# Designs tried in a protein design run: designed miniproteins, single chains, continued (3). Part 86

Each design is a single chain, and the fold is of that chain. pLDDT is the mean over its residues in the fold that is shown.

## One batch from the design tools (miniprotein)

Design m10971
Fold by ESMFold2-Fast:
Structure m10971 (fold): chain A 72 residues (1-72)
Amino acid sequence: SEREKKAKELYNQGVSSYTASEINRSGGDFSRDLSEKLGPQHLPDAELDYETSELALKKSEELFKKAEELKK
C-alpha cells in the first residue's frame, strides 16, 4: 500500500540518521580519549560530536515513530 511505501522510506531515513548518530558518538569517544592523553584542547571536539550524535539520534527516533504510526 501507499502507506507501507512511506513507512519504509521513513524507516530508511531513520536508519541513516541512527548510523550518523553512532559515527558521531564514536568520534566523540575518540576525541575524549585524545583529550585525556594529550590535553583539554580536544574536549570541544568531543562535545560537538556528542551534541551532533544526540541530535541525529533524536531525529532517528522521530522518523521511526512516524514510520510506526503509518504501519498501524
Scores: mean pLDDT 87

Design m10972
Fold by ESMFold2-Fast:
Structure m10972 (fold): chain A 95 residues (1-95)
Amino acid sequence: SIADETREYLRQLREQLPVDQFLQRALSLAYDELLHALDYYGSGKTDEALRELEVARTYLEVTLELLRENNYDQDLIDDVQRELDYVDKLIKQVQ
């Protein structure tokens, strides 16, 4: 699945970067995919939008897991969780 391919990519990236740099990169990638998804959706490209949203969801899920594992600030965890919830709502609306 796209989620499995994205998780494998993130595992490889995690081996190359310190945790803080990995988190910054994963969040940046998630927001880039979300931006592209919204552009595709606005253009009527629903299948492409859904693909980008599923990738964004996977980046946010992995980021959230790592933030919790490393005891980052609750406000940051809550912010990422809200973004994940937003992506989940968009996926349901686009499907």
Scores: mean pLDDT 88

Design m10973
Fold by ESMFold2-Fast:
Structure m10973 (fold): chain A 64 residues (1-64)
Amino acid sequence: MTLEQQRELALKAGDALQADGFTPEQIRRGVKAALLDLGVDPDVAEELAEEAGKHVQKKIQQQQ
């Protein structure tokens, strides 16, 4: 799996969790756990999970 594919999965998972009412912090933790389960490098998983959390947080602020 490429880094771009991993990023797409992270953002998509973040959007799905946000739709279910999870907080950005919960989304970051959930996305990181999912990426680690897929065998993604821990440092990469952390960065992508943080991107997903920030993406969702920005989206929520724009929807208010």
Scores: mean pLDDT 81

Design m10974
Fold by ESMFold2-Fast:
Structure m10974 (fold): chain A 93 residues (1-93)
Amino acid sequence: MKKEEEERKKKEAKELIKEEIIKALSEVIEAKDMEKLQAIRDSILKSPLASEEMKELAEKLPEADKEEQLKLVEELAELMIKEHEELEKKALE
């Protein structure tokens, strides 16, 4: 019972965080704000917390078409969730 409850809460939290990230980045893409997309890319590239995989996806963002940008945003959101989970695990050690 407790294991199922924790698993459900983790899934719900991940889904909410993913939705918020996708929503925020999708609004930037919809506005065609290339300056803001480039700033987001540069922020991720400069972040010591960002994985190499996350940085690679971020580099592709301003160069992609709108449909590919939305896919990259979804992939970035998934990676951000995974990285956050890894940081939480390290904090508990």
Scores: mean pLDDT 74

Design m10975
Fold by ESMFold2-Fast:
Structure m10975 (fold): chain A 71 residues (1-71)
Amino acid sequence: VEELAEELREFLKSQGAEPLPDEEMLELARRVAELREELLRSDPHQVQALLPGFERYAVLVGGFLRERARR
């Protein structure tokens, strides 16, 4: 999870996004990991098409950032 959070931080930086605190990055990494697991349970064949890259999770990342702004 920590390695995923570090990779995700680099991805967000490449997209020009504002840096997030470490706790927010870990929570986002957990949500990405949970989504991957959920998709694997629902349709294993579709999961293969979603790997690799965080671009596939842009909608989830955008949703997380909007949810944070509403706190």
Scores: mean pLDDT 63

Design m10976
Fold by ESMFold2-Fast:
Structure m10976 (fold): chain A 74 residues (1-74)
Amino acid sequence: MFESVIQSTTSLAELYKKRGEDFLAAGKKALAARYYEKTSILYEFVSLQYKNAGQEDEAAEYEKKAEEYRKKAE
């Protein structure tokens, strides 16, 4: 179901975000960047799912989160 897919994808994005933060704290900047990139891709997917469902406000929120983590991955 739509809701289950969004919830699972969001949970995975949060997991990768936390992993990236843990690697950054350990001084592993390149590995942290990889996990932030994965987080960005998953938030992009969530945004696209909301957009396809006609939920524009939620889509915009997750697109903003995706851009934030894309920048952190640089």
Scores: mean pLDDT 84

Design m10977
Fold by ESMFold2-Fast:
Structure m10977 (fold): chain A 99 residues (1-99)
Amino acid sequence: RVEELLREVIKTLEELKDKPIEEALEVVQEVTDRLEAELKANPDDEKIRRLHLLVASTYLALSVILVIEKKTGDREEAEELKRRVLENTIKALEELLKE
């Protein structure tokens, strides 16, 4: 059950590597909201709590990257930073899946 949720989130984040940062941010927000609901239903599940924290942190990082892109106009830098953030989160989630 939780392992299925982890695999689904990992797949979603992998797909976002090739998407614009605005689209990635929107999808990560939706995932964060879904995970918050899952955590509220299962408040004692440490793995769901860690999954939610990792995805929520990713949302915050992507939000900062979008603000930087808006100020600098450097789309290429924003896409590179987005990819790095997503790769780091995916790696952490894969480790969580393996325990």
Scores: mean pLDDT 85

Design m10978
Fold by ESMFold2-Fast:
Structure m10978 (fold): chain A 67 residues (1-67)
Amino acid sequence: PLSQTEAIVLGGKFLRGEEVPADEDLEPIARVLSQLEGIDPQTVLELLREAREKGDYEGLRERIRAL
């Protein structure tokens, strides 16, 4: 399982449009981003899953904030 520090680092990579390993658990990452942006963690999790499936990370920070 991801530590809080690892989840923060990987969350930052998602927001920068950087590659994140496909085997990483998105739930801890979504929780960290949810707390940072003040958005529901399930909604963030769904957005991260769609971004990873499509390989499209462009504007993720803005997309999260628009939720």
Scores: mean pLDDT 73

Design m10979
Fold by ESMFold2-Fast:
Structure m10979 (fold): chain A 100 residues (1-100)
Amino acid sequence: MEVTQSPASLTVAAGGSATLTGTLSEPVPEGKKYRVLLFRETASGEKVFLTETTLEPGETSATLTLSNLQASDTGTYYLQLINLDTGEKATGEGTTLTVV
């Protein structure tokens, strides 16, 4: 299973919110457990975990919202789909966030 991330880029005002969407290549199968994790890329290229959401069977997308954004939150963010039964992962293309 793959995940497509949107938007590719967005600009928000300080104190605002940004919503990122991960769209799955297929619905979550019955009896399977998936999560979507949100990471921020550091200047060294490492990903720092921020938050996650759980997907229910039949779901095809997940949304994660970042609130109360500050200029220091400017950076690249990635959604990662994880199959909790197998540990298999798929990472989205990334979102470039600019906070002004």
Scores: mean pLDDT 85

Design m10980
Fold by ESMFold2-Fast:
Structure m10980 (fold): chain A 67 residues (1-67)
Amino acid sequence: PPALAERALREYAEEQGVEVEDVRRFFEERGYDDVETLIAIARSGIQDPEEGRKREQEVLELARRLA
């Protein structure tokens, strides 16, 4: 649901010290207009915890570049 995805995006941005709007705009410019869902997927994890951490790291590095 959108509320859950948006919360995940906010928590992720706050944890990394970046602005939610900057992360959202970064992904939108690259053709991802549903960035909250992408962030929620990365943070919710997957059945394999190690693979979930990898995806989170990729998203985190992108967000940090915006800060």
Scores: mean pLDDT 61

Design m10981
Fold by ESMFold2-Fast:
Structure m10981 (fold): chain A 80 residues (1-80)
Amino acid sequence: MSLKEQVEKIKKELEQMVEQNMPKEEVIEKARELLQELIEKNNASPEEQKELQEKYLELLEIEDVKEFVEKLIEFLEKWT
């Protein structure tokens, strides 16, 4: 699976959770798990891992779960 296909899968899973009105805590945890899988499957460099982790932590400050998902996906799409 290409990096672009992996990001598209993450987008679909997180957007579906938001549409189902899942709690923000569950969406955030799923995003963390999917980002960890992305790192492992693509042998991301230490620098790329740090950038992804720092961005994830930054986005946790967003109160709206839909905006959190939108901003995370925008970041990942720029990374591909």
Scores: mean pLDDT 82

Design m10982
Fold by ESMFold2-Fast:
Structure m10982 (fold): chain A 80 residues (1-80)
Amino acid sequence: MASDEVLEEMARKLVENAKETVELIDQAIEELRTLDLPEELKERIIAALEELKRAIEAGDVEGVAAALRRLGELGEEYRA
């Protein structure tokens, strides 16, 4: 998983490019809905992406970093 410093830098860049980042998150959510993944996992990832989107729209760098950590944890749970 990315270090806390890397996550904070990514969070800041995502907030700085809020409009483009939100559009990419919306696209990612739609793509995720079409993937052949366990439904519970898809719901959890979509919820984390929606949290990420809200934090970006609010300019909440800490919230963005927290949502990125959650997405990383979900990705690790999926790795067999």
Scores: mean pLDDT 77

Design m10983
Fold by ESMFold2-Fast:
Structure m10983 (fold): chain A 92 residues (1-92)
Amino acid sequence: GKEVTVTVTAEKVDETTVKVTATASDGSVSTLTVEDGVGAGVPGYGDDLVVFALTSEGTVIVKDKVTGEIHKFSGLKIGESASATVTVTSLL
């Protein structure tokens, strides 16, 4: 498996709509648009990552498409960004 650094950014699009973008160090980009307070909508995903966001709680969930492993990033708020290292090919 490979470790990748995932950077997630939450951006306010409308008063009730937030766009979350996750960029991995391997070049994968995933986007998700969610309504404020309702959590995950239709996820965007790169080749090996899927992003879900709970904007009201500041939790972003990244799913490894290959392994099905779920990684949680807490503390991300609307208008902020966060980064973490994620293993995208190995079960943890």
Scores: mean pLDDT 53

Design m10984
Fold by ESMFold2-Fast:
Structure m10984 (fold): chain A 70 residues (1-70)
Amino acid sequence: MKIPPTVQEALKRLEKENPLAAKVARLILENPDLTYEQIAEELGVTKEQVIAARKEFLDKLVELMKKRLA
């Protein structure tokens, strides 16, 4: 299904800061059943980078959601 606008905005902001991290976040969103280890191997990055990218994405998403709801 279509990615929600808030998620798209979070991804665009992450891509501007770190394109590789944005690619990691997209893979997590599209393949939630993949382990962080598998995503790390696919992109040639560390598991720690995958975890960091997920945290940055979620922090940005939460920030955008709170601003809209408040």
Scores: mean pLDDT 76

Design m10985
Fold by ESMFold2-Fast:
Structure m10985 (fold): chain A 71 residues (1-71)
Amino acid sequence: SDAVYALIVRMAETIRRLVAERSRAELERLTTRELADMVGLSPATFTRLFRQVSGHSARATLLALLDRMEA
């Protein structure tokens, strides 16, 4: 859905900025709640939207994106 796509794009952009500003260890300590806050969503809405299309948890998606960006 458009909402999930927009969320993934905003999350990728937020992660790119965070990688420039923070260490890997700091990024790995980010919780699902903190990620939801960064994209302006409640944790419940964030989790629901991610599960609806991705088939993965938001945390797993974050770790995969971090690995891609630091590869």
Scores: mean pLDDT 68

Design m10986
Fold by ESMFold2-Fast:
Structure m10986 (fold): chain A 68 residues (1-68)
Amino acid sequence: PEPTPLQLVESMIRTVLEHLRGTTDPEQRRREADRFLETLDVLLREHSDDPEVQRTLREGRERVLALV
């Protein structure tokens, strides 16, 4: 019943995207997006052996960048 790394990453990206869409201040949205992009870089290094997680993280990064 423990979630897989893929499920955790998908859930995290979804939550962050919903948070960013709800952030009305453009400067605040940019700062929050930048912080999350740093987190994605760490996760990419920690899951370097999981191609599905890597793909999901890369797609999540592109979706975050589209919001700023």
Scores: mean pLDDT 84

Design m10987
Fold by ESMFold2-Fast:
Parts: structure tokens; C-alpha cells; sequence
Structure m10987 (fold): chain A 70 residues (1-70)
């Protein structure tokens, strides 16, 4: 059914988003190590926006950034 296709699409979209968020978190860590705070914040914001857009919780990403930039 169309509803089944939509559910499968949503699940795959969230899985891809989780993988992309993981990559963005790695880029945040790299930017922090390089001393590029502006770049780190940009990747962090991108991850939070991606999470919100895909129905994932952006709060863990914010907490990760708050701890890393403390």
C-alpha cells in the first residue's frame, strides 16, 4: 500500500540522517581540534537542523556540542 511505502521511506530517511549526523559530529570534533570554533558550530547547527527535519531529537546533538565546546 501507499502507507507502507511512506513508512519504509520515513525509516530509511531517518537511518540516512543518523549516519549523516554521526559524520557531522566527527567534523565538529575535527574543527574543535583545529581551533576552528565557527566551523564546529556550523557543523553542530547543521546536525541539529537535520535531526529536527527528519523527526529525530536534536537535544543529544546540542548536549554533545555544549560538552565539547565547554
Amino acid sequence: SMESIEADFEKERKTVAEEQIKELKEKVEEAVKAGDKNKAVSYLVAGMLLAAATGLDPKPIKEFGDELLA
Scores: mean pLDDT 84

Design m10988
Fold by ESMFold2-Fast:
Structure m10988 (fold): chain A 95 residues (1-95)
Amino acid sequence: SHMLQQQEQEAQQLKQQLLAQRPTAEQLSKAFVNTKSIQMRRAIAEVAHEIGRELERLSRSQPPRDLDLDLQSGVFYLIAGVAEAIVERELRKAA
């Protein structure tokens, strides 16, 4: 019980820290590969999704659409999708 709550708290702390750091796609990919915790990997996937969403919002904030921000958003969404698929496979293997 305490151990699970601690892991959830650590994952939430990592998520907030990464969002504040505004990491690149490469930095998130390295963080994902370097962690062995499924909960931490899920948090990193969530960070990629949130950054993608924010970049998409910024790309559409004023016309014309910012294609660089739109492409960066797409890259983060791809990382999030692949990362989520890996997490789901690991969870199924653990079950």
Scores: mean pLDDT 82

Design m10989
Fold by ESMFold2-Fast:
Structure m10989 (fold): chain A 88 residues (1-88)
Amino acid sequence: DFMVKALRELGRETLERLRKRIENAKTEEEIQKLIEEIDELIKILESYRKYLESTGLPEAPALVKVLDEYIKKLEELKKEAEERLKKM
């Protein structure tokens, strides 16, 4: 499924970019902004997940699983950012 693959690839690229930004952040303000950006992205993805569940489309379960995995990875990355903030 092209859409599922595209979503996974975009998600991977976004996660890698965010992780590098966390690793390279020099100030508490930079980390706090990243945490806020991740929170906003999670909320958007959760809204999309609920929308997909409401559609009853045959392909929705597969897309929901990809979104769930992406949300989980974003939540893990947010925790990494919060731990880095505590060490700064």
Scores: mean pLDDT 85

Design m10990
Fold by ESMFold2-Fast:
Structure m10990 (fold): chain A 67 residues (1-67)
Amino acid sequence: MVVIRFEEGENAEGVEREALRLYLSGLVTDVRRVAPGVYEATAPDEAAAREAAERLLAAGAKSAEIV
């Protein structure tokens, strides 16, 4: 299991929508808010985590990093 931490930035709705798509597609198994505007998602492996991080950044996330 690999954790991705991401921040919403200015496009909060777009980032939340992409996080929901990642969850519904099974690319991430958990999405939780850890602080205002800051979320963590759990991916099964590094490849899924990298894909999820790239998609969140493309959706407008201020940051998305594997922790």
Scores: mean pLDDT 83

Design m10991
Fold by ESMFold2-Fast:
Structure m10991 (fold): chain A 93 residues (1-93)
Amino acid sequence: MVTVEIEDTTVAKSAKKISVKVKNTGEEPAEVTVVLSPKDDPLKIVAAAQATMSPGETVTIVFDRTPEVTDELIVRAYSDGEQVGNPALVTIT
């Protein structure tokens, strides 16, 4: 079973990029789609990226941030259309 860990992160309001670390904590290779959504509207996709990870590998995914994004974002990972691991928060300060 694919299982991943996503780290909570904090970014400055002046930052043009959001960096998210995702680790494959499972025993098999993982192909995951990582999505950023507003915490209060998880059906809205602000950004998405795909990553492929060997067992135990950590990847850093870098997303473009628009200056209008000032709220908390939620990060979720999906494999084969199903959410894997726990969601993480991106806090903008």
Scores: mean pLDDT 78

Design m10992
Fold by ESMFold2-Fast:
Structure m10992 (fold): chain A 76 residues (1-76)
Amino acid sequence: SAAEAEAYLAKGLEYLSQRKYEEALEAFRKAWELHPSPAARTGLLLVLREIERNREKLPESVLERARELRAQLEAA
């Protein structure tokens, strides 16, 4: 639902403020899957940018998921 997607968007922003990038990525991904919207797309792009900025501090599994999701968004 849109309300559930909105809750995940808010949670994603909270995780970003805490520098919890893996949790933020998952929250924004869920928001996008529940209700594709410009807000959800913007949230995904924001977390993808932060993951790239902090790539040296993140496990390869997170970087791989981020690359895959970016490609999916660019194809849509």
Scores: mean pLDDT 83

Design m10993
Fold by ESMFold2-Fast:
Structure m10993 (fold): chain A 61 residues (1-61)
Amino acid sequence: MSVAEEVFEEVVKENPDLSEKEKESLRKLAYLLEDSLRKRPTVTDEQRRAIIRAAIRAGLA
């Protein structure tokens, strides 16, 4: 499973009241961020996971 998919599943578990439209938007955001960060060789998988998680959670606040 990709880092984006793992973070998306974690956020969905934390926010079970999310609508299907919100879930689709968050999943797209997670994959967009993963693709963007994958192009940066200095970013580790752990840092990528943390950045995607922080961005998605900030969007829900």
Scores: mean pLDDT 77

Design m10994
Fold by ESMFold2-Fast:
Structure m10994 (fold): chain A 62 residues (1-62)
Amino acid sequence: TNTDKVIEEAKKAGLTDDAKEIEDLIDQASQLVQQGDLDGARQLLQQLDKKVKETQKKLDKQ
């Protein structure tokens, strides 16, 4: 899934809260990777994947 496209489409559709949650999860996962917390990063990436899929489903219903 192209996460950046989902963020852009969500913002255009008025799903600004969903777009922000995705951006926040990306930022948090990136910080954990930089700190060497691979287990924490893995958990956030799983949450990110789920959130992206849920947001894509909302976009598909528009």
Scores: mean pLDDT 81

Design m10995
Fold by ESMFold2-Fast:
Structure m10995 (fold): chain A 69 residues (1-69)
Amino acid sequence: SVLEAQRIIAEVLGVTQSTITKLSNGLPVSLPKHKLEGLVKLLGDPNDPKTAPYFKRMYTRATELLAEL
């Protein structure tokens, strides 16, 4: 489920699940560059046909935040 995916991503990156939820919804979050890079790497290829549309949105938002750093 989306909630289980958010929990796993939060655990792997060492952030709160609420931070991942805010990021995926385009809300303001403060994340250091290395954690944003870790998120992009963890989500993998957004063009993989098995990637859920939700993960493509998270990938896009993480890359947008990286571009603003």
Scores: mean pLDDT 73

Design m10996
Fold by ESMFold2-Fast:
Structure m10996 (fold): chain A 73 residues (1-73)
Amino acid sequence: LSPQQQALQARRDALAANRAALRAQVAAVRAQDAATGDPRLHAVLGILEAAVSAEEALIARLEARIAAEQAAA
């Protein structure tokens, strides 16, 4: 892989790791919400799910760039 492609993959991997951490937080809050029914946890869950969606959009864009670089090579 070119240095450019390696840099893009490293960034994608870093975002994927961050998304995994956010999904773990969503799972923990969801489990707590299921156990307690706390409306504050519903609000927090919504914020975390929005953050996961934003990270997924960034990863998808970065993966498209990696694919374009691979196709151009």
Scores: mean pLDDT 79

Design m10997
Fold by ESMFold2-Fast:
Structure m10997 (fold): chain A 91 residues (1-91)
Amino acid sequence: MQELRKIFSELGYAISALRSEPPDLEEAARHLGKAAKVPTPEKVTVESLRDLLEKAYKRLMELSESESDRRAAEAITQRLLQEIDRVESKL
């Protein structure tokens, strides 16, 4: 399913943005916004990234039809939460 694969790709790009040095929060927000199918907020904060991720996760789970897709959704979401928390700890 093209839409589900696109969400996974966008979440992967968000991880890459958060792992850049320095972390690119605006790039991460753009990718999370695309995954959630909502506009990127003008002011990007750690709180806005968590909100976008929650919306993306909800959409990803609604589109997941297999156990493997649901497990992959949980894994990538947990990784994104860890990366966001890591970025926050450095602020």
Scores: mean pLDDT 84

Design m10998
Fold by ESMFold2-Fast:
Order: structure tokens, then C-alpha cells, then sequence
Structure m10998 (fold): chain A 70 residues (1-70)
């Protein structure tokens, strides 16, 4: 299912700082493609992981994506 595929992808992307940065870029690209619901899920997961890794720069980028979706 789309939800199961997304969960697996999010787990893989949020396992490393590099993956979190890719997830934020993916969230922005998904938003620009008009897929707001997917962009929100990606950005929220990336924000949580960025905060856990202490990556303030990428956390701010994820917050900006979420603000633009609102």
C-alpha cells in the first residue's frame, strides 16, 4: 500500500543525517508537484529526525516547508 511504502521510505531516509536532508528536499519537491499531503508527512518526519540529530539548519528548512503547506 502507499502508506506502507511511505513508512518504509521514511524509516530509511530518517536513519541518517544525510537521509534527513534528502527527505526535506523531497518534501519541497513533492509540495511543488502539488502533492501537499505527501509533502506534509515527509516534512513532519524529517523535522522530527532533524531535531533528534541536532541539525538546526535542516530543521529550519523542514519547518519552512510545513509553513508553506499551511
Amino acid sequence: SNEEELEITLKELTASPEGVRLAVRGARATYNAGKKDWAKILAESALKAARQFGDTEIAEEAEKVLKDIE
Scores: mean pLDDT 80

Design m10999
Fold by ESMFold2-Fast:
Structure m10999 (fold): chain A 61 residues (1-61)
Amino acid sequence: MSQDIADAIRQAAQAKLAGDTKAYQQYKQKAVDLLMQGQGLSRADAQKAVDTAVKTLLAKA
């Protein structure tokens, strides 16, 4: 996973913790788009990967 994707996922998790739904959606969408463009994943697979990564980060908060 590229550093840009990891950074977008981290920012999405931070926005969710802050209760900023708009920022959360923006960073989540950015991470999904980066996975689709960089790794050729389908939107569904990219969404699952981002959701899993965000949940993992939130579990450590």
Scores: mean pLDDT 79

Design m11000
Fold by ESMFold2-Fast:
Structure m11000 (fold): chain A 56 residues (1-56)
Amino acid sequence: SILDEIAKHEELSVRQLAEILGVSEQTVRRLFADAGIPVRPTLSGEQAVALYKSIT
């Protein structure tokens, strides 16, 4: 599944996550802010999975 693919990464950039989710980098940054996740250049696969669940 897409979540399994995301979760196996040790870190992901905002750009890579945007490509996987099919959204803009700006959308990913807004989702971070809404979820209370710290804005960093990269995030863990676990953080990426949590973010994805917040939009579905």
Scores: mean pLDDT 68

Design m11001
Fold by ESMFold2-Fast:
Structure m11001 (fold): chain A 75 residues (1-75)
Amino acid sequence: MEEETLAEQVRREYDRLVEEAKKALENGDIEKAKSIVERLQRLVDAAARVLGPDHPVVQEMREKVEKLKEELEKA
């Protein structure tokens, strides 16, 4: 029960950072976007250590980070 609450909190915070990174990319602030993506990668690693690498929340977070990295490379 507490582990599920933690997973939901991590996902919510992760989603907030994803939105922040997208706004930075839209504004052309590539340095800010890179910094946020690095923070997102660390959050994914931490979630994988707690929930396990095969957990659905961790998999969703990894997919979002990879998409942001691709958008960052195109910007």
Scores: mean pLDDT 77

Design m11002
Fold by ESMFold2-Fast:
Structure m11002 (fold): chain A 78 residues (1-78)
Amino acid sequence: MKEELEKEITESMGMMRLAITKKYFPKDAEKLIETGEKNAKIGAYEAALEAYEKAAEVGSEEQKEKAEKLKEKLKEEM
Protein backbone atom coordinates (compact mmCIF):
# COMPACT_ATOMS: atom_id res chain seq x y z
CA MET A 1 0.00 0.00 0.00
CA LYS A 2 1.53 3.30 -1.16
CA GLU A 3 0.13 5.36 1.75
CA GLU A 4 1.50 2.91 4.35
CA LEU A 5 4.93 2.91 2.71
CA GLU A 6 4.96 6.72 2.54
CA LYS A 7 4.13 6.92 6.28
CA GLU A 8 6.94 4.47 7.12
CA ILE A 9 9.46 6.42 5.02
CA THR A 10 8.38 9.74 6.56
CA GLU A 11 8.65 8.41 10.14
CA SER A 12 12.05 6.84 9.35
CA MET A 13 13.33 10.17 8.00
CA GLY A 14 12.01 11.93 11.11
CA MET A 15 13.66 9.41 13.44
CA MET A 16 16.99 9.73 11.60
CA ARG A 17 16.82 13.53 11.89
CA LEU A 18 16.08 13.21 15.61
CA ALA A 19 18.96 10.72 16.10
CA ILE A 20 21.38 13.20 14.47
CA THR A 21 20.10 16.05 16.68
CA LYS A 22 20.44 13.88 19.82
CA LYS A 23 24.02 12.94 18.81
CA TYR A 24 25.29 16.45 18.07
CA PHE A 25 22.97 18.57 20.26
CA PRO A 26 21.96 16.23 23.14
CA LYS A 27 21.43 19.07 25.67
CA ASP A 28 20.19 21.76 23.22
CA ALA A 29 16.45 21.99 23.88
CA GLU A 30 16.01 24.66 21.16
CA LYS A 31 17.54 22.34 18.52
CA LEU A 32 15.37 19.46 19.77
CA ILE A 33 12.22 21.64 19.55
CA GLU A 34 13.29 22.76 16.04
CA THR A 35 13.78 19.11 15.01
CA GLY A 36 10.32 18.26 16.40
CA GLU A 37 8.72 21.13 14.47
CA LYS A 38 10.41 20.02 11.22
CA ASN A 39 9.32 16.41 11.83
CA ALA A 40 5.71 17.50 12.53
CA LYS A 41 5.72 19.57 9.31
CA ILE A 42 6.53 16.49 7.18
CA GLY A 43 4.03 14.30 9.09
CA ALA A 44 6.57 12.36 11.18
CA TYR A 45 4.39 12.73 14.27
CA GLU A 46 6.01 9.97 16.39
CA ALA A 47 9.50 11.38 15.77
CA ALA A 48 8.19 14.90 16.51
CA LEU A 49 6.65 13.79 19.84
CA GLU A 50 9.91 12.08 20.87
CA ALA A 51 11.88 15.25 20.00
CA TYR A 52 9.56 17.42 22.12
CA GLU A 53 9.75 14.94 25.01
CA LYS A 54 13.57 15.02 24.91
CA ALA A 55 13.53 18.84 24.75
CA ALA A 56 11.34 18.88 27.89
CA GLU A 57 13.89 16.63 29.68
CA VAL A 58 16.94 18.82 28.94
CA GLY A 59 15.46 22.30 28.59
CA SER A 60 14.96 25.19 30.96
CA GLU A 61 11.54 25.69 32.57
CA GLU A 62 10.51 27.99 29.69
CA GLN A 63 11.74 25.54 27.02
CA LYS A 64 9.96 22.67 28.83
CA GLU A 65 6.66 24.62 28.77
CA LYS A 66 7.12 25.34 25.05
CA ALA A 67 7.88 21.68 24.28
CA GLU A 68 4.84 20.49 26.29
CA LYS A 69 2.53 22.93 24.45
CA LEU A 70 3.88 21.80 21.07
CA LYS A 71 3.40 18.14 22.13
CA GLU A 72 -0.26 18.82 23.07
CA LYS A 73 -0.92 20.66 19.78
CA LEU A 74 0.65 17.80 17.79
CA LYS A 75 -1.52 15.19 19.57
CA GLU A 76 -4.60 17.07 18.31
CA GLU A 77 -3.32 16.61 14.71
CA MET A 78 -2.70 12.85 15.14
Scores: mean pLDDT 81

Design m11003
Fold by ESMFold2-Fast:
Structure m11003 (fold): chain A 83 residues (1-83)
Amino acid sequence: AAGTVAGAASKGAVDAEREGLTPEQMAQKARDSALKAAENLGTPEARKAGEAAHQAVYDAFNKGMTAREAAIAASKAALEASK
């Protein structure tokens, strides 16, 4: 489900923040967690959600947004892609 992919993205970002990683690494962990969750679900909808989350993280970071904002954008994109 898209909610699972969105949750994985948020968790990845939070875990990275707790580890004291850079904002760029936090955004990357959010992306990687979303893609891994999508692969585990094995559905076309989950894959689309994971790819949308990946793109949202890159777009947010390129716009100078924070890692937290990138994680939120990833979650939103994953939910929207599943509709």
Scores: mean pLDDT 72

Design m11004
Fold by ESMFold2-Fast:
Structure m11004 (fold): chain A 71 residues (1-71)
Amino acid sequence: PPPKSTEELLAGLDAFIESMLASAEANNQPMSAVIAGLRWAEREILADPSTSPEAKAAVVARIRERIAEIE
């Protein structure tokens, strides 16, 4: 399949983060669990050889921005 654009990756990431926040609230999970999940996602995207360096930078920046908003 064709690689996803940076815009598509960021939109998917935002939807995923909102889903994680909603799930954490519904299950009375601490925000530290959401942050841990986002830190794991950051490591996974950096290790993915199929994602471009530009897309990795954009996704990592968005994850870090969202973590800062939660903290």
Scores: mean pLDDT 79

Design m11005
Fold by ESMFold2-Fast:
Structure m11005 (fold): chain A 93 residues (1-93)
Amino acid sequence: SAERERLFRELAGLLERIARAILEDDREAAERALEELRARLLALPPGALTPEQFEELLLMLERLIELAREKGMLDIAERLEELRALLEELRAA
């Protein structure tokens, strides 16, 4: 439980960093945070997150995809869509 909460907070924090970078038009910062998030998701052990935590991260990702599209960062939006697909796959495992 404590470890799950820590992992969730780390992942949510990375999504918040991506949001800030997009809002600030800092493409390099967004790319770095995206790469870090992808690495963390790929290293996630089975059962690391609850279904509720997966839903929350998916909702955050959907909001970021919309934000990136609104800002014209289509490449960032595409990478966020890939992360959403990865997160959905991890949830199904």
Scores: mean pLDDT 88

Design m11006
Fold by ESMFold2-Fast:
Structure m11006 (fold): chain A 70 residues (1-70)
Amino acid sequence: ETLLNITDIIEYLEKAPIPEEFREKIIELLKEKSKTKSTVTEKELQEILKQAGASEEGAKAAVEAIKKEL
């Protein structure tokens, strides 16, 4: 199972060309998750992206992009 570091994801998102409201919501959700653990699975990241307002396809594409940057 691929684990992604929450701090690395946040650093990527702060530089990503995405709408600010969407970025802020994802980072907020990731910071809450970081209180209990340092990594998330691809599935957990997809669920966080969907909670922030991403479509199913958008969430999947974003996870693949993040994996390539890390």
Scores: mean pLDDT 80

Design m11007
Fold by ESMFold2-Fast:
Structure m11007 (fold): chain A 61 residues (1-61)
Amino acid sequence: MAKKIAVLKSIENFGEQIKKAKEEGYDGVLIPKEILDSLSEEKQKAMIKGIKSAGLEVVLE
């Protein structure tokens, strides 16, 4: 595949998961539907902004 996408495992240690994905050469992060459904719209936007600020693409389920 042209892009390498990491799957976010949980909301815990979010910053460390994003940092590790970038260090391992991933191009983006997939946020699973179960994690999205557990968050408010405001928190979803904050997570998306955090991923983009790290230089990664955001993939939503």
Scores: mean pLDDT 79

